Designed miniproteins, single chains, continued (4). Designs and how they scored, part 35

Each design is a single chain, and the fold is of that chain. pLDDT is the mean over its residues in the fold that is shown.

## One batch from the design tools (miniprotein)

Design m13190
Fold by ESMFold2-Fast:
Structure m13190 (fold): chain A 99 residues (1-99)
Amino acid sequence: MREVLLELEREHNKLTEEKLRELAKAIVDGNKEEAVKLAKEIKEVWEELLKKALEEGKISEEVRERLLAIGDKVIEAAEKLDVQGFIDAMEEWNELLLG
């Protein structure tokens, strides 16, 4: 289980690292339109990754739903230009994958 979650984190980092950096910058710069766009694109990548992981039996539906809920929190942080909300969402993501 733990090894599978680490593989998901590696795939997540590879697919979204650049977009997450751009999102953080857009939030800090006050660019709400770009921040919301990037947050939605990140959630779409996460939805595809998590669907594949569920189909391969690597995660439960409960874990998928919890991870997708973090994606919604990322979108909310982008809509509010909430730097702390973005940080909190990323910490929750890492805790769920590593803990």
Scores: mean pLDDT 78

Design m13191
Fold by ESMFold2-Fast:
Structure m13191 (fold): chain A 77 residues (1-77)
Amino acid sequence: HMENLEKEREDIKAEAVRVYLELQRLVKENPDIDPELVKKAEDHIDKALALADSGESIENARKHVDEARKLVEEAKK
């Protein structure tokens, strides 16, 4: 069993969910938020979750979570 990889996938999924919830909160609190930025962040979150669930590449899943986090931070200004 790949216990270390399972832990990494769980961490990635937890972080992706965290970023998604923060993004949803920002959208509700800031109606003037850039919709293109929101869409890009959501796309990265979706890819991270899909990759973590399929187990194809935890490295790529991590990259997508990092990109989503960066876009959410940009949305905060």
Scores: mean pLDDT 80

Design m13192
Fold by ESMFold2-Fast:
Structure m13192 (fold): chain A 119 residues (1-119)
Amino acid sequence: MEALPLSPAASGVAAALDARNRGLSDEEILAAAREAGDELGVELTERLLAGEPVVALLEYAREKSDEEGARVLDWVIEAARAGRSSTEIAAAAHETFAALSEAERQALVTALLIMSGAE
C-alpha cells in the first residue's frame, strides 16, 4: 500500500536496467522494456544501449514529456550538465522539491533511471 506505480515509460526503463544488471543480452533487455513499458520506455532503452550521452537521453525524454514533467527534466538536465551523478540529483531533488505532482514525480524517476543506466 506504499509503492506508487511507475509510469509506463519508467517501468520500461526500470525493467531494462534490471535485465542488464542480470547480464542479459541487448535483445533480452529490449524485450523486458517492451513487456513492462510503453513506446517511450523502449525508445529510451534503445538509445541507452546505443551509448547516447545522458544529456541527450534526458533531452529526448523532455521532448516527450508534458509541461509539468518538462520543468523537472529541465532541472535534471542542468544538474547533469554540471556533472552531478544520479545519486547526487536524487538527494538534491528531495531538498529542492517540497511537493511533486504525479507527472513531475514520474519525470524525475524516469530521469534518474536514465542517468543510473548511462553511468
Scores: mean pLDDT 79

Design m13193
Fold by ESMFold2-Fast:
Structure m13193 (fold): chain A 75 residues (1-75)
Amino acid sequence: MTPEERQRDAVREVALELQLVGIKNGSKVTVEELEAMLKEARELAERHRQNGDTESAERYEKIAEEFEKLLEEKK
């Protein structure tokens, strides 16, 4: 990954974590929005795992797991 890609992904990680905190504290969210955030977290996890960044991949996988749980609660 380029330094620019790594920085962009770090910004997305923070954004996803902030969205997760907001949703858990009662922010309204649609199933479509949850599915989009879950997809983004999964794509970040896969990309970092493919690049050998296991620590970052595991963090993104945990974020994805949290969005998956919220999505299941909405169904």
Scores: mean pLDDT 82

Design m13194
Fold by ESMFold2-Fast:
Structure m13194 (fold): chain A 70 residues (1-70)
Amino acid sequence: SDRRVAAVRAVIAYARQNGGSLTLAQARDVLATQDVSSADRSYVDGMLRQVSRNGVVTVGDLVRVLNQVR
């Protein structure tokens, strides 16, 4: 979905501005501001949970999510 791709790219942009990482909570807050369906948001949230380490996601983790949502 183009909207899934755009949403994950927005999370990546925020992570880059935040020294290359976000907490899972911060990433979810960014997702909540994006124009995506509830189903697409839930799907991306599930992937963020899978790639997170101790509640943190890095730009590298988010790039892996981006490759999956295409």
Scores: mean pLDDT 85

Design m13195
Fold by ESMFold2-Fast:
Structure m13195 (fold): chain A 68 residues (1-68)
Amino acid sequence: EEVKKKLQELAKKGAELSRQARTEHADLPPEERAGAIGEALTPVVAEIKKIMDENNLTPGEVGKYILE
């Protein structure tokens, strides 16, 4: 269950980073703010992809793991 736990932790971390980036960059134009949020999420997305590759998971399976 460590894979499921890691994916859930990464999903929570991504949500936190997205919220923080949105708040910190609220004064930027929409396009630049979206870019800043994307940059903040890059490490989390990369970690999720690595776990998917290492465990042969599909995006659908990752979603199920994150959603219970």
Scores: mean pLDDT 77

Design m13196
Fold by ESMFold2-Fast:
Parts: structure tokens; sequence; C-alpha cells
Structure m13196 (fold): chain A 65 residues (1-65)
């Protein structure tokens, strides 16, 4: 599914972090990203966590939407 890949980077990362918080596996996150690879999901999750640490307030604003 390419839906997440079409989102702005900050919204995509927020969605990945929400999926992990919901208990989704790396495999499920990879499927949502359209990759089918746990390695890709692991890197995307790492990038999302790094982005969140730098932009915490921006993520809180995105949740309000």
Amino acid sequence: MENLAKLPEDEMYLKILEMKKEGKSLEEIAEALGSGSEVTARYALKQAEEYYEKNKKKFEELKKK
C-alpha cells in the first residue's frame, strides 16, 4: 500500500509511530509502506523516532489536525 509514502514526511512518520504504539509488527508497518520488507520498516521506524525527538511539538500539532 503506497498511501503512507504519499503523505508529507512528518505525517508519514507520525503514522508509523502510531502503528508501533498500537502494537503493530515491523512486518505490518512494512506492508503499510508498500515495501514488504521488515528491514525497510526498521529503518523507517528509526527515522520516525529520530524525527520525533527533534520535532516533538510539531507532532503534537499534527495530532490535533
Scores: mean pLDDT 72

Design m13197
Fold by ESMFold2-Fast:
Structure m13197 (fold): chain A 90 residues (1-90)
Amino acid sequence: DVFPQMQQLIEQIRNAKSAEEVFAAMQQMMLLFLREYPTLSPSQQQQMLQMFEQAVRIAVEKLRELGASDLEIEIAEGMALLVIGVAESL
């Protein structure tokens, strides 16, 4: 169930027309990750982490395509690293 939602958010990121739309989809992805990750089995957690890392990579690429500043990209990467750090502590 969670994986189809993540895939929809990845598509929202791919189709974003502005940095604001990328950040909105990333925020939804981060909230979904933090909410659902602790409820999953270890194998599902591994899959979710891999999809999250893919989403972050796609978001960074999209932000660069849309002309986002280096600071905006570093904020997006920093937020993603914080979420991954929380996941590792669980």
Scores: mean pLDDT 85

Design m13198
Fold by ESMFold2-Fast:
Structure m13198 (fold): chain A 65 residues (1-65)
Amino acid sequence: MEKRRQILKEMVAEYEKRLTEIDKKIAELSKHLTPEEVAEVRRKLMAEAATEIGKEYQERLKKAS
């Protein structure tokens, strides 16, 4: 249980780091895109990050078992 909790905390931290990187990319794009287009790009990038982190989390759980 404790090991799974630690992995979850690490994955949450990695996801938050990716969200920060997405925000930086969005700030750059916002100079050339409308707010609506920026929101759409942000949603896609966040969804991709969540999917990648989810896969990584499952892989780490398998190795920790």
Scores: mean pLDDT 80

Design m13199
Fold by ESMFold2-Fast:
Structure m13199 (fold): chain A 97 residues (1-97)
Amino acid sequence: MAELERLVEEARRIAARTIREALEKGLSPLEAAIIAYGAVVSYLTLKGAMDREDEVIASDPLLALLDKAREAAKKGNLEEAQRLAEEAARLALEELR
């Protein structure tokens, strides 16, 4: 439990910071969401915790939205992907207030 909670908290912080930085550079919410998901995967890989990827992503609303946006984009549903990415951007900016 405590290990999972720490992985989730750090992944959430990485995602929120990555989204903010991407948006500050003029990237779209969807581009920011894709980059943030990649940053989370990189963090979990470096921690040797990729076996827990699904648990970490499902445990946090921001991370879950990033996964849903990425899946929608993969299926060619760009309108839904963009909507989900905009929701993720709102949550990320609220975390950093």
Scores: mean pLDDT 84

Design m13200
Fold by ESMFold2-Fast:
Structure m13200 (fold): chain A 114 residues (1-114)
Amino acid sequence: STASALLKIAERLEELLARLEKEGKVTPEEAALIRQTIALLRATAAALAATTDLQAQIALLRAALDRLSALADQIAAVTAKAGRKEAGLEVLTLIGVAEITLAVSITVLERELK
């Protein structure tokens, strides 16, 4: 399910953040943005599980995709400034998988609505 996929991505981001913090490869600002991303994915998964209306699910997924895209842009900007492009790419790759998951889910639900 979409909710299960988002939770798995959140777990991978938590593991990645823990590794980056242990290695001293992330600033407090970068860590805060990654934690916001994890919280968004977990909250979106929970809201999807609680939402039975198809149109409401589509609206929720669109809102989550917009917020996730904004967080990805912020992470890209701060990691580039810090010279941590490799760590930034690992985080952004997982966020990209979440964005694709949301976009595919929206397409599937929109087809089901018709």
Scores: mean pLDDT 86

Design m13201
Fold by ESMFold2-Fast:
Structure m13201 (fold): chain A 78 residues (1-78)
Amino acid sequence: SDKLVKELIEATKELIELAEEAIKRSKDDIERGMLRIVVAVAKIMLKNKDKIASYSPEELRKLLEETKNLIKLIKEKM
């Protein structure tokens, strides 16, 4: 659905901004490395919007939940 696609895109953008801020504030090399991987994967996903639009509503809902959970995890460690 268009609503789920839009919500997933916005959540992914929030994840990128949050992870980039966490990288700047982190003093742990492993944590910074993992956050850089998160940013890279999220940016690849945003470049493939047509692929995101091809997912089922169930797949989109699961991805949105996973993205929101990752945002929460990063916020809790800041």
Scores: mean pLDDT 85

Design m13202
Fold by ESMFold2-Fast:
Structure m13202 (fold): chain A 89 residues (1-89)
Amino acid sequence: SNLQQAISILQSAIEKLKTETDAKKIYEIALNALQQALSLVENPKVINSLIGAILRLIGLEQDNLSGEKMREEAIRILKSTIKDIEKHS
């Protein structure tokens, strides 16, 4: 299903983030994954969860976090978003 594809994209992004150290690249990987997932889904609750995740991620960019902190927070956002999608699959 499109929801399962969205989950797969976010899971793949989490794996990429585990070895990334550059805060800007972490931000770009997470943002791209959320935008790709958003393009696949039609459920309004899932759309709202993905938009919320994107806004949270954009907010983190303004906090000038280290690569390690950006990675921790980006992974946390993506994991939370996966759980929200799974509730509506």
Scores: mean pLDDT 88

Design m13203
Fold by ESMFold2-Fast:
Structure m13203 (fold): chain A 93 residues (1-93)
Amino acid sequence: GEELIELIEEAARILSEVALRLDAKGTREDIMKAAELSVALIGLAIAIRLARQGKVEEARELALSVLEKALPLLEEADPEAAERLRELREKIE
């Protein structure tokens, strides 16, 4: 349970850092990508809550689904962050 929460929190940190950098750039395209990553952050927050409630498998499934959807956005915005997220996804699996 705790290890899964720590992995999801690390993924949330990566997404948050990228979203804040994109928002700071201020282009329409970057702001829209930041907004989509913010939706992913809400999904990860729900996954952490599920894990804390002992719903570990539901938390894992939700986290993996969220990360799979976020990966293409990160590949375009920050390839190094995308690689870190891919490694975390494998550890969550």
Scores: mean pLDDT 87

Design m13204
Fold by ESMFold2-Fast:
Structure m13204 (fold): chain A 91 residues (1-91)
Amino acid sequence: MDEIEDQALRNMILMLVEAGVTELPLLKGEELTEEDIKRIEEIAKEVEAEKGVKITIKYYDVNNKEEVKELEERNKEIEEKMAKKQEELLK
């Protein structure tokens, strides 16, 4: 179970880095535990070493309206980068 979840997370981080996303936005709240945060940080370090890039993780508090708004803006930027990468792959 954990190994499959870790592999899926690693693949997602790899896709984001390949699309030029090196600062990963994570919503810290009811669904994301301290154990999940540590797991994500460990996997991000592995991807950082593999790709030779610096990866940073920025945490947003679900209870902070300003941080939630900033996360929404960041997610929109990531979606635009991912869409552009996907369009290039279809050529």
Scores: mean pLDDT 75

Design m13205
Fold by ESMFold2-Fast:
Structure m13205 (fold): chain A 90 residues (1-90)
Amino acid sequence: SQSQVVDQANQQVDSVTQQMRDQADNMMSQGVPVDDVVQTVNNNFGDRMSDIVRSMTSQGMSDSDQQSVVQQGRDQLGSIHDDVRQRSKS
């Protein structure tokens, strides 16, 4: 079903988000500058989102559903940036 395909795409976004949070935490623990952490997370998240978008298109997901998943990814990336910046204030 279309709902199942959307759920799978959202689960992939959540998985990527967790991987990027773990990567950011590891980089920060090693003393990597915040700007470099943000840039690395942004680039890697962007690459993974491109793969998810390509998968959504190949599965025939509607443009509106694709935009919803992309917006979820955008919101989650923003949350990671905010978290990294807050941790740097410690």
Scores: mean pLDDT 84

Design m13206
Fold by ESMFold2-Fast:
Structure m13206 (fold): chain A 68 residues (1-68)
Amino acid sequence: SEHIEAARRALAAGDLRSAAQHVREALKDAGLEEEGDQLLTAVVEAISRGDEAAARATIEEGIRLAEA
């Protein structure tokens, strides 16, 4: 999906907020809107506390879920 491809590019660029937004849109397209909203909230919270590893792990899990 274009959203997942955009999310992977954003991750490679270190743009975690953009990556999370793209994953949210991919999850919404898959009928998983609540999961997408929760993912974006979790990533924003992880970024706010400086936990880049948690943010990346959450985004990667969302990509896996959207591709299932």
Scores: mean pLDDT 87

Design m13207
Fold by ESMFold2-Fast:
Structure m13207 (fold): chain A 119 residues (1-119)
Amino acid sequence: MEKEIEEAARKGMYNTPRIPLIKPLSEEVRKQVEPIALEVAVRMVLEVKKLAPEKVDKEKLLEMAENAGFFAFSGAALGLQNPTVTPRQAALAGAKNGLVEQGFEAEANAALAKLEAEA
């Protein structure tokens, strides 16, 4: 299950139809932010599943992972350029927004609070 979530999150990070809407990232930036975004997306999705197991089947879980991965990656890249926010904090905010978009606002906010306290 975790491996499938990781694969879905990676797919979201490199979603070509969405990438043209964001400023292109250098290979150096991609290498720096990918592991942060992947960890954050996977952990946020798993935490939301724990909070709402009856609302999250396998298909929804993978859809959530793709969306969380996309926004966590975008957030981490922005955080790398922002002096007031760490890449991890920006990735967490991004993943949260991706999960809110999937209909899990309360669960995503709870997951964010937990992961910020553990980071």
Scores: mean pLDDT 79

Design m13208
Fold by ESMFold2-Fast:
Structure m13208 (fold): chain A 79 residues (1-79)
Amino acid sequence: SGQKTLDLLKQLLQQKFADSTDPIVKDTLAAVNKAKSVLDATIVVSDAITELIRAGKLDLAQKLSKAFVQSLQEALEKT
């Protein structure tokens, strides 16, 4: 179900960024935890990547992008 995919996606992203001190990443994880669908989570992360790029945090933007794609693929395969 979509809810199981969303719950696993939230868990995987939290694990990958548990030690992040970056405020954009922390706010993004909080917003992802409030997402009601996989599509809502995707929009939240897309907006965060744009914000990181505007802030000049290119390495974090790339890391977040890769981690999200990998986590989404894993969540879809396992649910």
Scores: mean pLDDT 87

Design m13209
Fold by ESMFold2-Fast:
Structure m13209 (fold): chain A 75 residues (1-75)
Amino acid sequence: MKDQIRDRVRDVLLKAGVDEEKAEEAAQKSADIASSSKDPVLAASQSGQLLYREYGLSPQVAAQVANAVLDTASA
């Protein structure tokens, strides 16, 4: 569900030290990507790459977001 992906990604980002406003924005974008994708793996990859490129997050944090999207979208 879109809301579940948003909440899960936001939680991961907050624990990684991203501020609340930025985490909420990034989580919403990840949820939008996942909800428009037919493939959970593609959605996870695109979300991780977006946050790495646009938000300058570390590869480790980007991978954690990708895993959160994949886990939630596959459930």
Scores: mean pLDDT 77

Design m13210
Fold by ESMFold2-Fast:
Structure m13210 (fold): chain A 62 residues (1-62)
Amino acid sequence: MLKPPKEVIEQLLKELPEAEKVLASMTLTPEQEAQYKATLEMLELAVKGAGEEELKALREKV
């Protein structure tokens, strides 16, 4: 099973909270908001699906 590098997972973890803050602080059109949420959901699913074990290990390091 081909997994993304640990650095990629770490980058995704860093980006998710920041992207959620940006979404909360910005006034977006309904279309932009839906697209942005869909992107965040896909990133979160990719991290969870590809590296649930790695995700847990990274959270322990933080």
Scores: mean pLDDT 61

Design m13211
Fold by ESMFold2-Fast:
Structure m13211 (fold): chain A 91 residues (1-91)
Amino acid sequence: SRAEQLAAGLALAEEEVDAAYPDLSEEERAAFREVLRLLARVQELVAAGAPAEEVLPLIDEAIALARARLPPELAAQVIAGLEAWKAEVRA
């Protein structure tokens, strides 16, 4: 599922972002690390049993950050995964 793909992405350490996306600028890699850190926080809240109403705004923040600061092709993939996870959290 897209949620499983996103969860796999959340396992990337910051150094792995540089290795996986060497063609990104330093600013784009920094933005991607910020998205991943925010998603790690979402994962912590989900694991702690936080309600959807607390989790969804953070996913929306991650979507907004990705849309604003990542290159279009990577942003589209990240946003698609986040929208799928948002739908799953709402179910």
Scores: mean pLDDT 74

Design m13212
Fold by ESMFold2-Fast:
Structure m13212 (fold): chain A 74 residues (1-74)
Amino acid sequence: SMEEKEKKIEEIVKEYLEKLKEIEEQIRANGVTDELIKQRSEVEREALTKIREILGDFEEAVKKYKEVLEKEKK
């Protein structure tokens, strides 16, 4: 169902935010590096890929990711 898909997408976004927090902690400790910038891009791509697998469409996945991310950041 769509409700089950939305819950799974919320879990993916929460996992992304947890990984992002770890990268931000490394930036605070060591400063901004090219490797840490690359890692941020990689964890976002991973989240989008997982959401795309659930929804079957990349454009819809990007839209849904942005909507859920905005809600979960609060």
Scores: mean pLDDT 82

Design m13213
Fold by ESMFold2-Fast:
Structure m13213 (fold): chain A 86 residues (1-86)
Amino acid sequence: SKEEIEKKIEELEKRLEELRKEADELDSQGHTEAAAKARYLLRKAEEYIKKAKQALKDGKLNEARNYVRAAEFYLRQAERIIEEGR
């Protein structure tokens, strides 16, 4: 349970960095509005990843799972915006 959450947080952090690079590329190609929307969603994902890490450190496993789900939601929304903005 705790180890599964920790692994999921690591996967989300890696995905966040990938999507940030994709958003930067989108901006460099002149898709500035789509890049700005994606970056907003990625900042929200990062906030929830940080909250998930803190909840996990505090032993609040249910809270950590809820923050992981929120981070996943924002990462999926950012990915959609990046895909549609190409």
Scores: mean pLDDT 90

Design m13214
Fold by ESMFold2-Fast:
Structure m13214 (fold): chain A 62 residues (1-62)
Amino acid sequence: SEVRARAEELGLSPEIQELILRRDLVGAIALLRAQGVSDAQIREILLELGVDAAEVDAALAA
């Protein structure tokens, strides 16, 4: 899928790709934070994958 291809280009693990495809943004963000990715970088990654900005900001606040 296009989402998988873009996530692979951004260096996201298969586990994070699966969480995003399942719409588990909170889970995906938790794993990215555990890998040392900043909230600003996580926001940009999710926006590049086509996630709505309001949903990204809500998930980052959870």
Scores: mean pLDDT 79

Design m13215
Fold by ESMFold2-Fast:
Structure m13215 (fold): chain A 100 residues (1-100)
Amino acid sequence: MSNEEVLEKLEEALKNKDLKKFVEIVEEWMSQHPEVPAGFKKRIAILLAGAAKSILDKDLASAEELLAQLREVAERSPNPEVREFLLRAIEILEKELKKA
């Protein structure tokens, strides 16, 4: 699955308020990047799932804090493809947060 297809599916899952599907899409993307360290993947998955859940629960303060942490993780990523993907995922999450 291309990064564009993954990002489109993440946005659709958020719009449909389907947290389970959002997490499944993140896990599928992680499985396509064996070069990314397992600890880093675990941290990204926790932050992405946490941010999505907070947005769907309308917990704006927690969502903003988790998105800030995710941005720091993204900016420190040595892999430019992973960094670009995470920054674009953050933009999708921030758009949904503004609609809440």
Scores: mean pLDDT 82

Design m13216
Fold by ESMFold2-Fast:
Structure m13216 (fold): chain A 66 residues (1-66)
Amino acid sequence: LAALRDALRAQIEAGNRTGAFVAGSELAKAGVSLEDIKALADTEAERSGDRESAEAAVQGAELASR
């Protein structure tokens, strides 16, 4: 799980929307709650300033949680 969270942070920091979406999806598939993924993405958006990549991560997690 730590490696998947680190991947999400790295993708948001890099401004990689596609990578962030995939990382959010993988965290949800690994059993991380949507609430925790949203909190993680919001924290990284505040650090990096890339809200669009953070939103993409949440969208990936929501799709995988269906």
Scores: mean pLDDT 81

Design m13217
Fold by ESMFold2-Fast:
Structure m13217 (fold): chain A 62 residues (1-62)
Amino acid sequence: DELREEARRLIEESVKDAIEAGATAEEVIAAVEAQIAAGTQGVKFLSPEEVLAAVREAAAAY
């Protein structure tokens, strides 16, 4: 699960960075949804639902 752990960690780091920069949880979630829809999010081991769940979990920690 090395690659899956890496994918989740990168998602968590991106969420933390955005929130630290002043974004709200809703804004971060919307931005990630847009990235998934545009195909710019390079996550292969997680479904879009899993990516969004990881983002929501990371955002909820704030």
Scores: mean pLDDT 75

Design m13218
Fold by ESMFold2-Fast:
Structure m13218 (fold): chain A 64 residues (1-64)
Amino acid sequence: MELERRRREMGERAVKAAEEVIAYWEEQGKALTPEERKELLERARKVGEHAADVVAEQRRAAEE
């Protein structure tokens, strides 16, 4: 229940962060194709979901 919610939240946050990184790259003169951009956003979402699992494990360890 709580883990699924955190996975969703972290996935969305990761996508937002990836969009900011892409914007920074474009400012630096680096161009991404639409396909490359889509792949990066999909990767970011999965990374965010995995990060939620790590955070949940860390919190359980902290609570003993």
Scores: mean pLDDT 75

Design m13219
Fold by ESMFold2-Fast:
Structure m13219 (fold): chain A 74 residues (1-74)
Amino acid sequence: SPLDELLARGEALVARLTAIRDKLSPEQQRELLALLRRAGELIAEAQRTGDPAALAEAARVLDEVEARLAAIEA
């Protein structure tokens, strides 16, 4: 399901952030954790309400985290 896919993406991004934690500034770590918390809140909202807008916004926030991590890893 789209929810299961977003949950799996979130878990993978948390693991990825943890793996590069020592390469992150305190500001980068706070920003990435805030985005991951926001994605988690949106996933919880989508699970509770079935709102497709919440699913779309969660995916967008996870895309932002992924892009930021990729830039740091490059």
Scores: mean pLDDT 87

Design m13220
Fold by ESMFold2-Fast:
Structure m13220 (fold): chain A 63 residues (1-63)
Amino acid sequence: MSAEELAERAAAFAALMARAGVPVESIVAYLTRELREDSSLSEEEIAAAVRAARDAAQKAVAE
């Protein structure tokens, strides 16, 4: 999976969870833990995916 694909999937998951009523901070904490468990991911890739997820979740809640 490319860094772009990872960020897109993280954003899509976060938006879906936020629309289901899961708090944004809970979604971000969950994704951060899950991504850090994958030793093949760089800190930059994790940070980009988490940022994309937070932005998507915030937008979903604001709608």
Scores: mean pLDDT 79

Design m13221
Fold by ESMFold2-Fast:
Structure m13221 (fold): chain A 82 residues (1-82)
Amino acid sequence: EVEKITAEAKAEAEKLVAEAEAGTPETAREALKRLAENYGKVANEVDDPAALGAYIDGGRRVAEILEKKEEEERRRRAEEEE
């Protein structure tokens, strides 16, 4: 059922976004990997545009979170005078 697949995709994307926000940059990288894997499965098996869109949006949001966390780590390493 397409609606079920879309709902599961949205729930999984939101879960991974929340984990990325709460975790380390490594957690965000793992979340991106899982979003990409789930996108690939949906694209190959179902081709549901709404489910694919949920993973695309989730991936973009996690990528933005990861970018901010990595930028903060780079700044701390560069400044190194706590």
Scores: mean pLDDT 77

Design m13222
Fold by ESMFold2-Fast:
Structure m13222 (fold): chain A 80 residues (1-80)
Amino acid sequence: DLELRIHKLYYIEGKSQAEIAKELGISVATVSKRLKNYKKKYGIIHLSPKEAYIEFLKQLGKRDPSLSQEEVDEMIKRFE
């Protein structure tokens, strides 16, 4: 949930890490670490904002048991 919001705000909406931290009520360090962990997991990535967001949604859907496969697929279709 939190990681999904950070990704959307950063890659889709182009907000700075400080703006995201203020909007979500978390530290800038938390925002930075979440974004860095994504790059670490996939290596150095030159994905479009849409591709980065879609890939994050797929990973989130696999880790969050409250998120149905249908919901993940619907979110992906919105960003294709």
Scores: mean pLDDT 67

Design m13223
Fold by ESMFold2-Fast:
Structure m13223 (fold): chain A 95 residues (1-95)
Amino acid sequence: MLDELVERLKKLLEKLKPYMSPEQQELADELIKQLDNATSENDKIGILFQAMLLLESFLQTLEDPELKEEVERVLAEVMELLQKHDPELAQGLLA
């Protein structure tokens, strides 16, 4: 599930880059690179949180209905995964 979501997110970010601002494109490229180099689930989850913030910001400027639906779908899956890991992330931040 996590690795499949990571691959789908990377593909979505690449697909969305032509519609992004230069700053959003740089952040998307950094997130893709970080996901490729992430070895632990905690690292991947942290990067997914950053990707969620980027996608939420981008969704407000996106006019294409099909791309908007795809972004909303991926956002929902990322949010579900983050909620599932929320108690352990909260404990990790307090440790």
Scores: mean pLDDT 75

Design m13224
Fold by ESMFold2-Fast:
Structure m13224 (fold): chain A 90 residues (1-90)
Amino acid sequence: TKERVLALLDEAIALAEEAAKEGDEEAEVIADLLRGLKTAAERSEETKENLEELAEQLKKLRDLAKKYGHEKVAAKVEEALRIVEEKLKE
């Protein structure tokens, strides 16, 4: 679960960084937030409480990416969110 989520966050970060290099200031903020979330997820145990917090942060970042028109970033974050939510249903 964790490895798949981290891989999707890496893809989302790469897409956001690519947009930021083209002068998108909102994409730079999103990339910074995604890097912070990846670091937190990487360092935390896969407890139910940590997965619930991760899901909440992923929802916020997905919504932020959609708000600023970064649909490809939002799609990768949504894929990561789906994996976390599926794990929480166990």
Scores: mean pLDDT 84

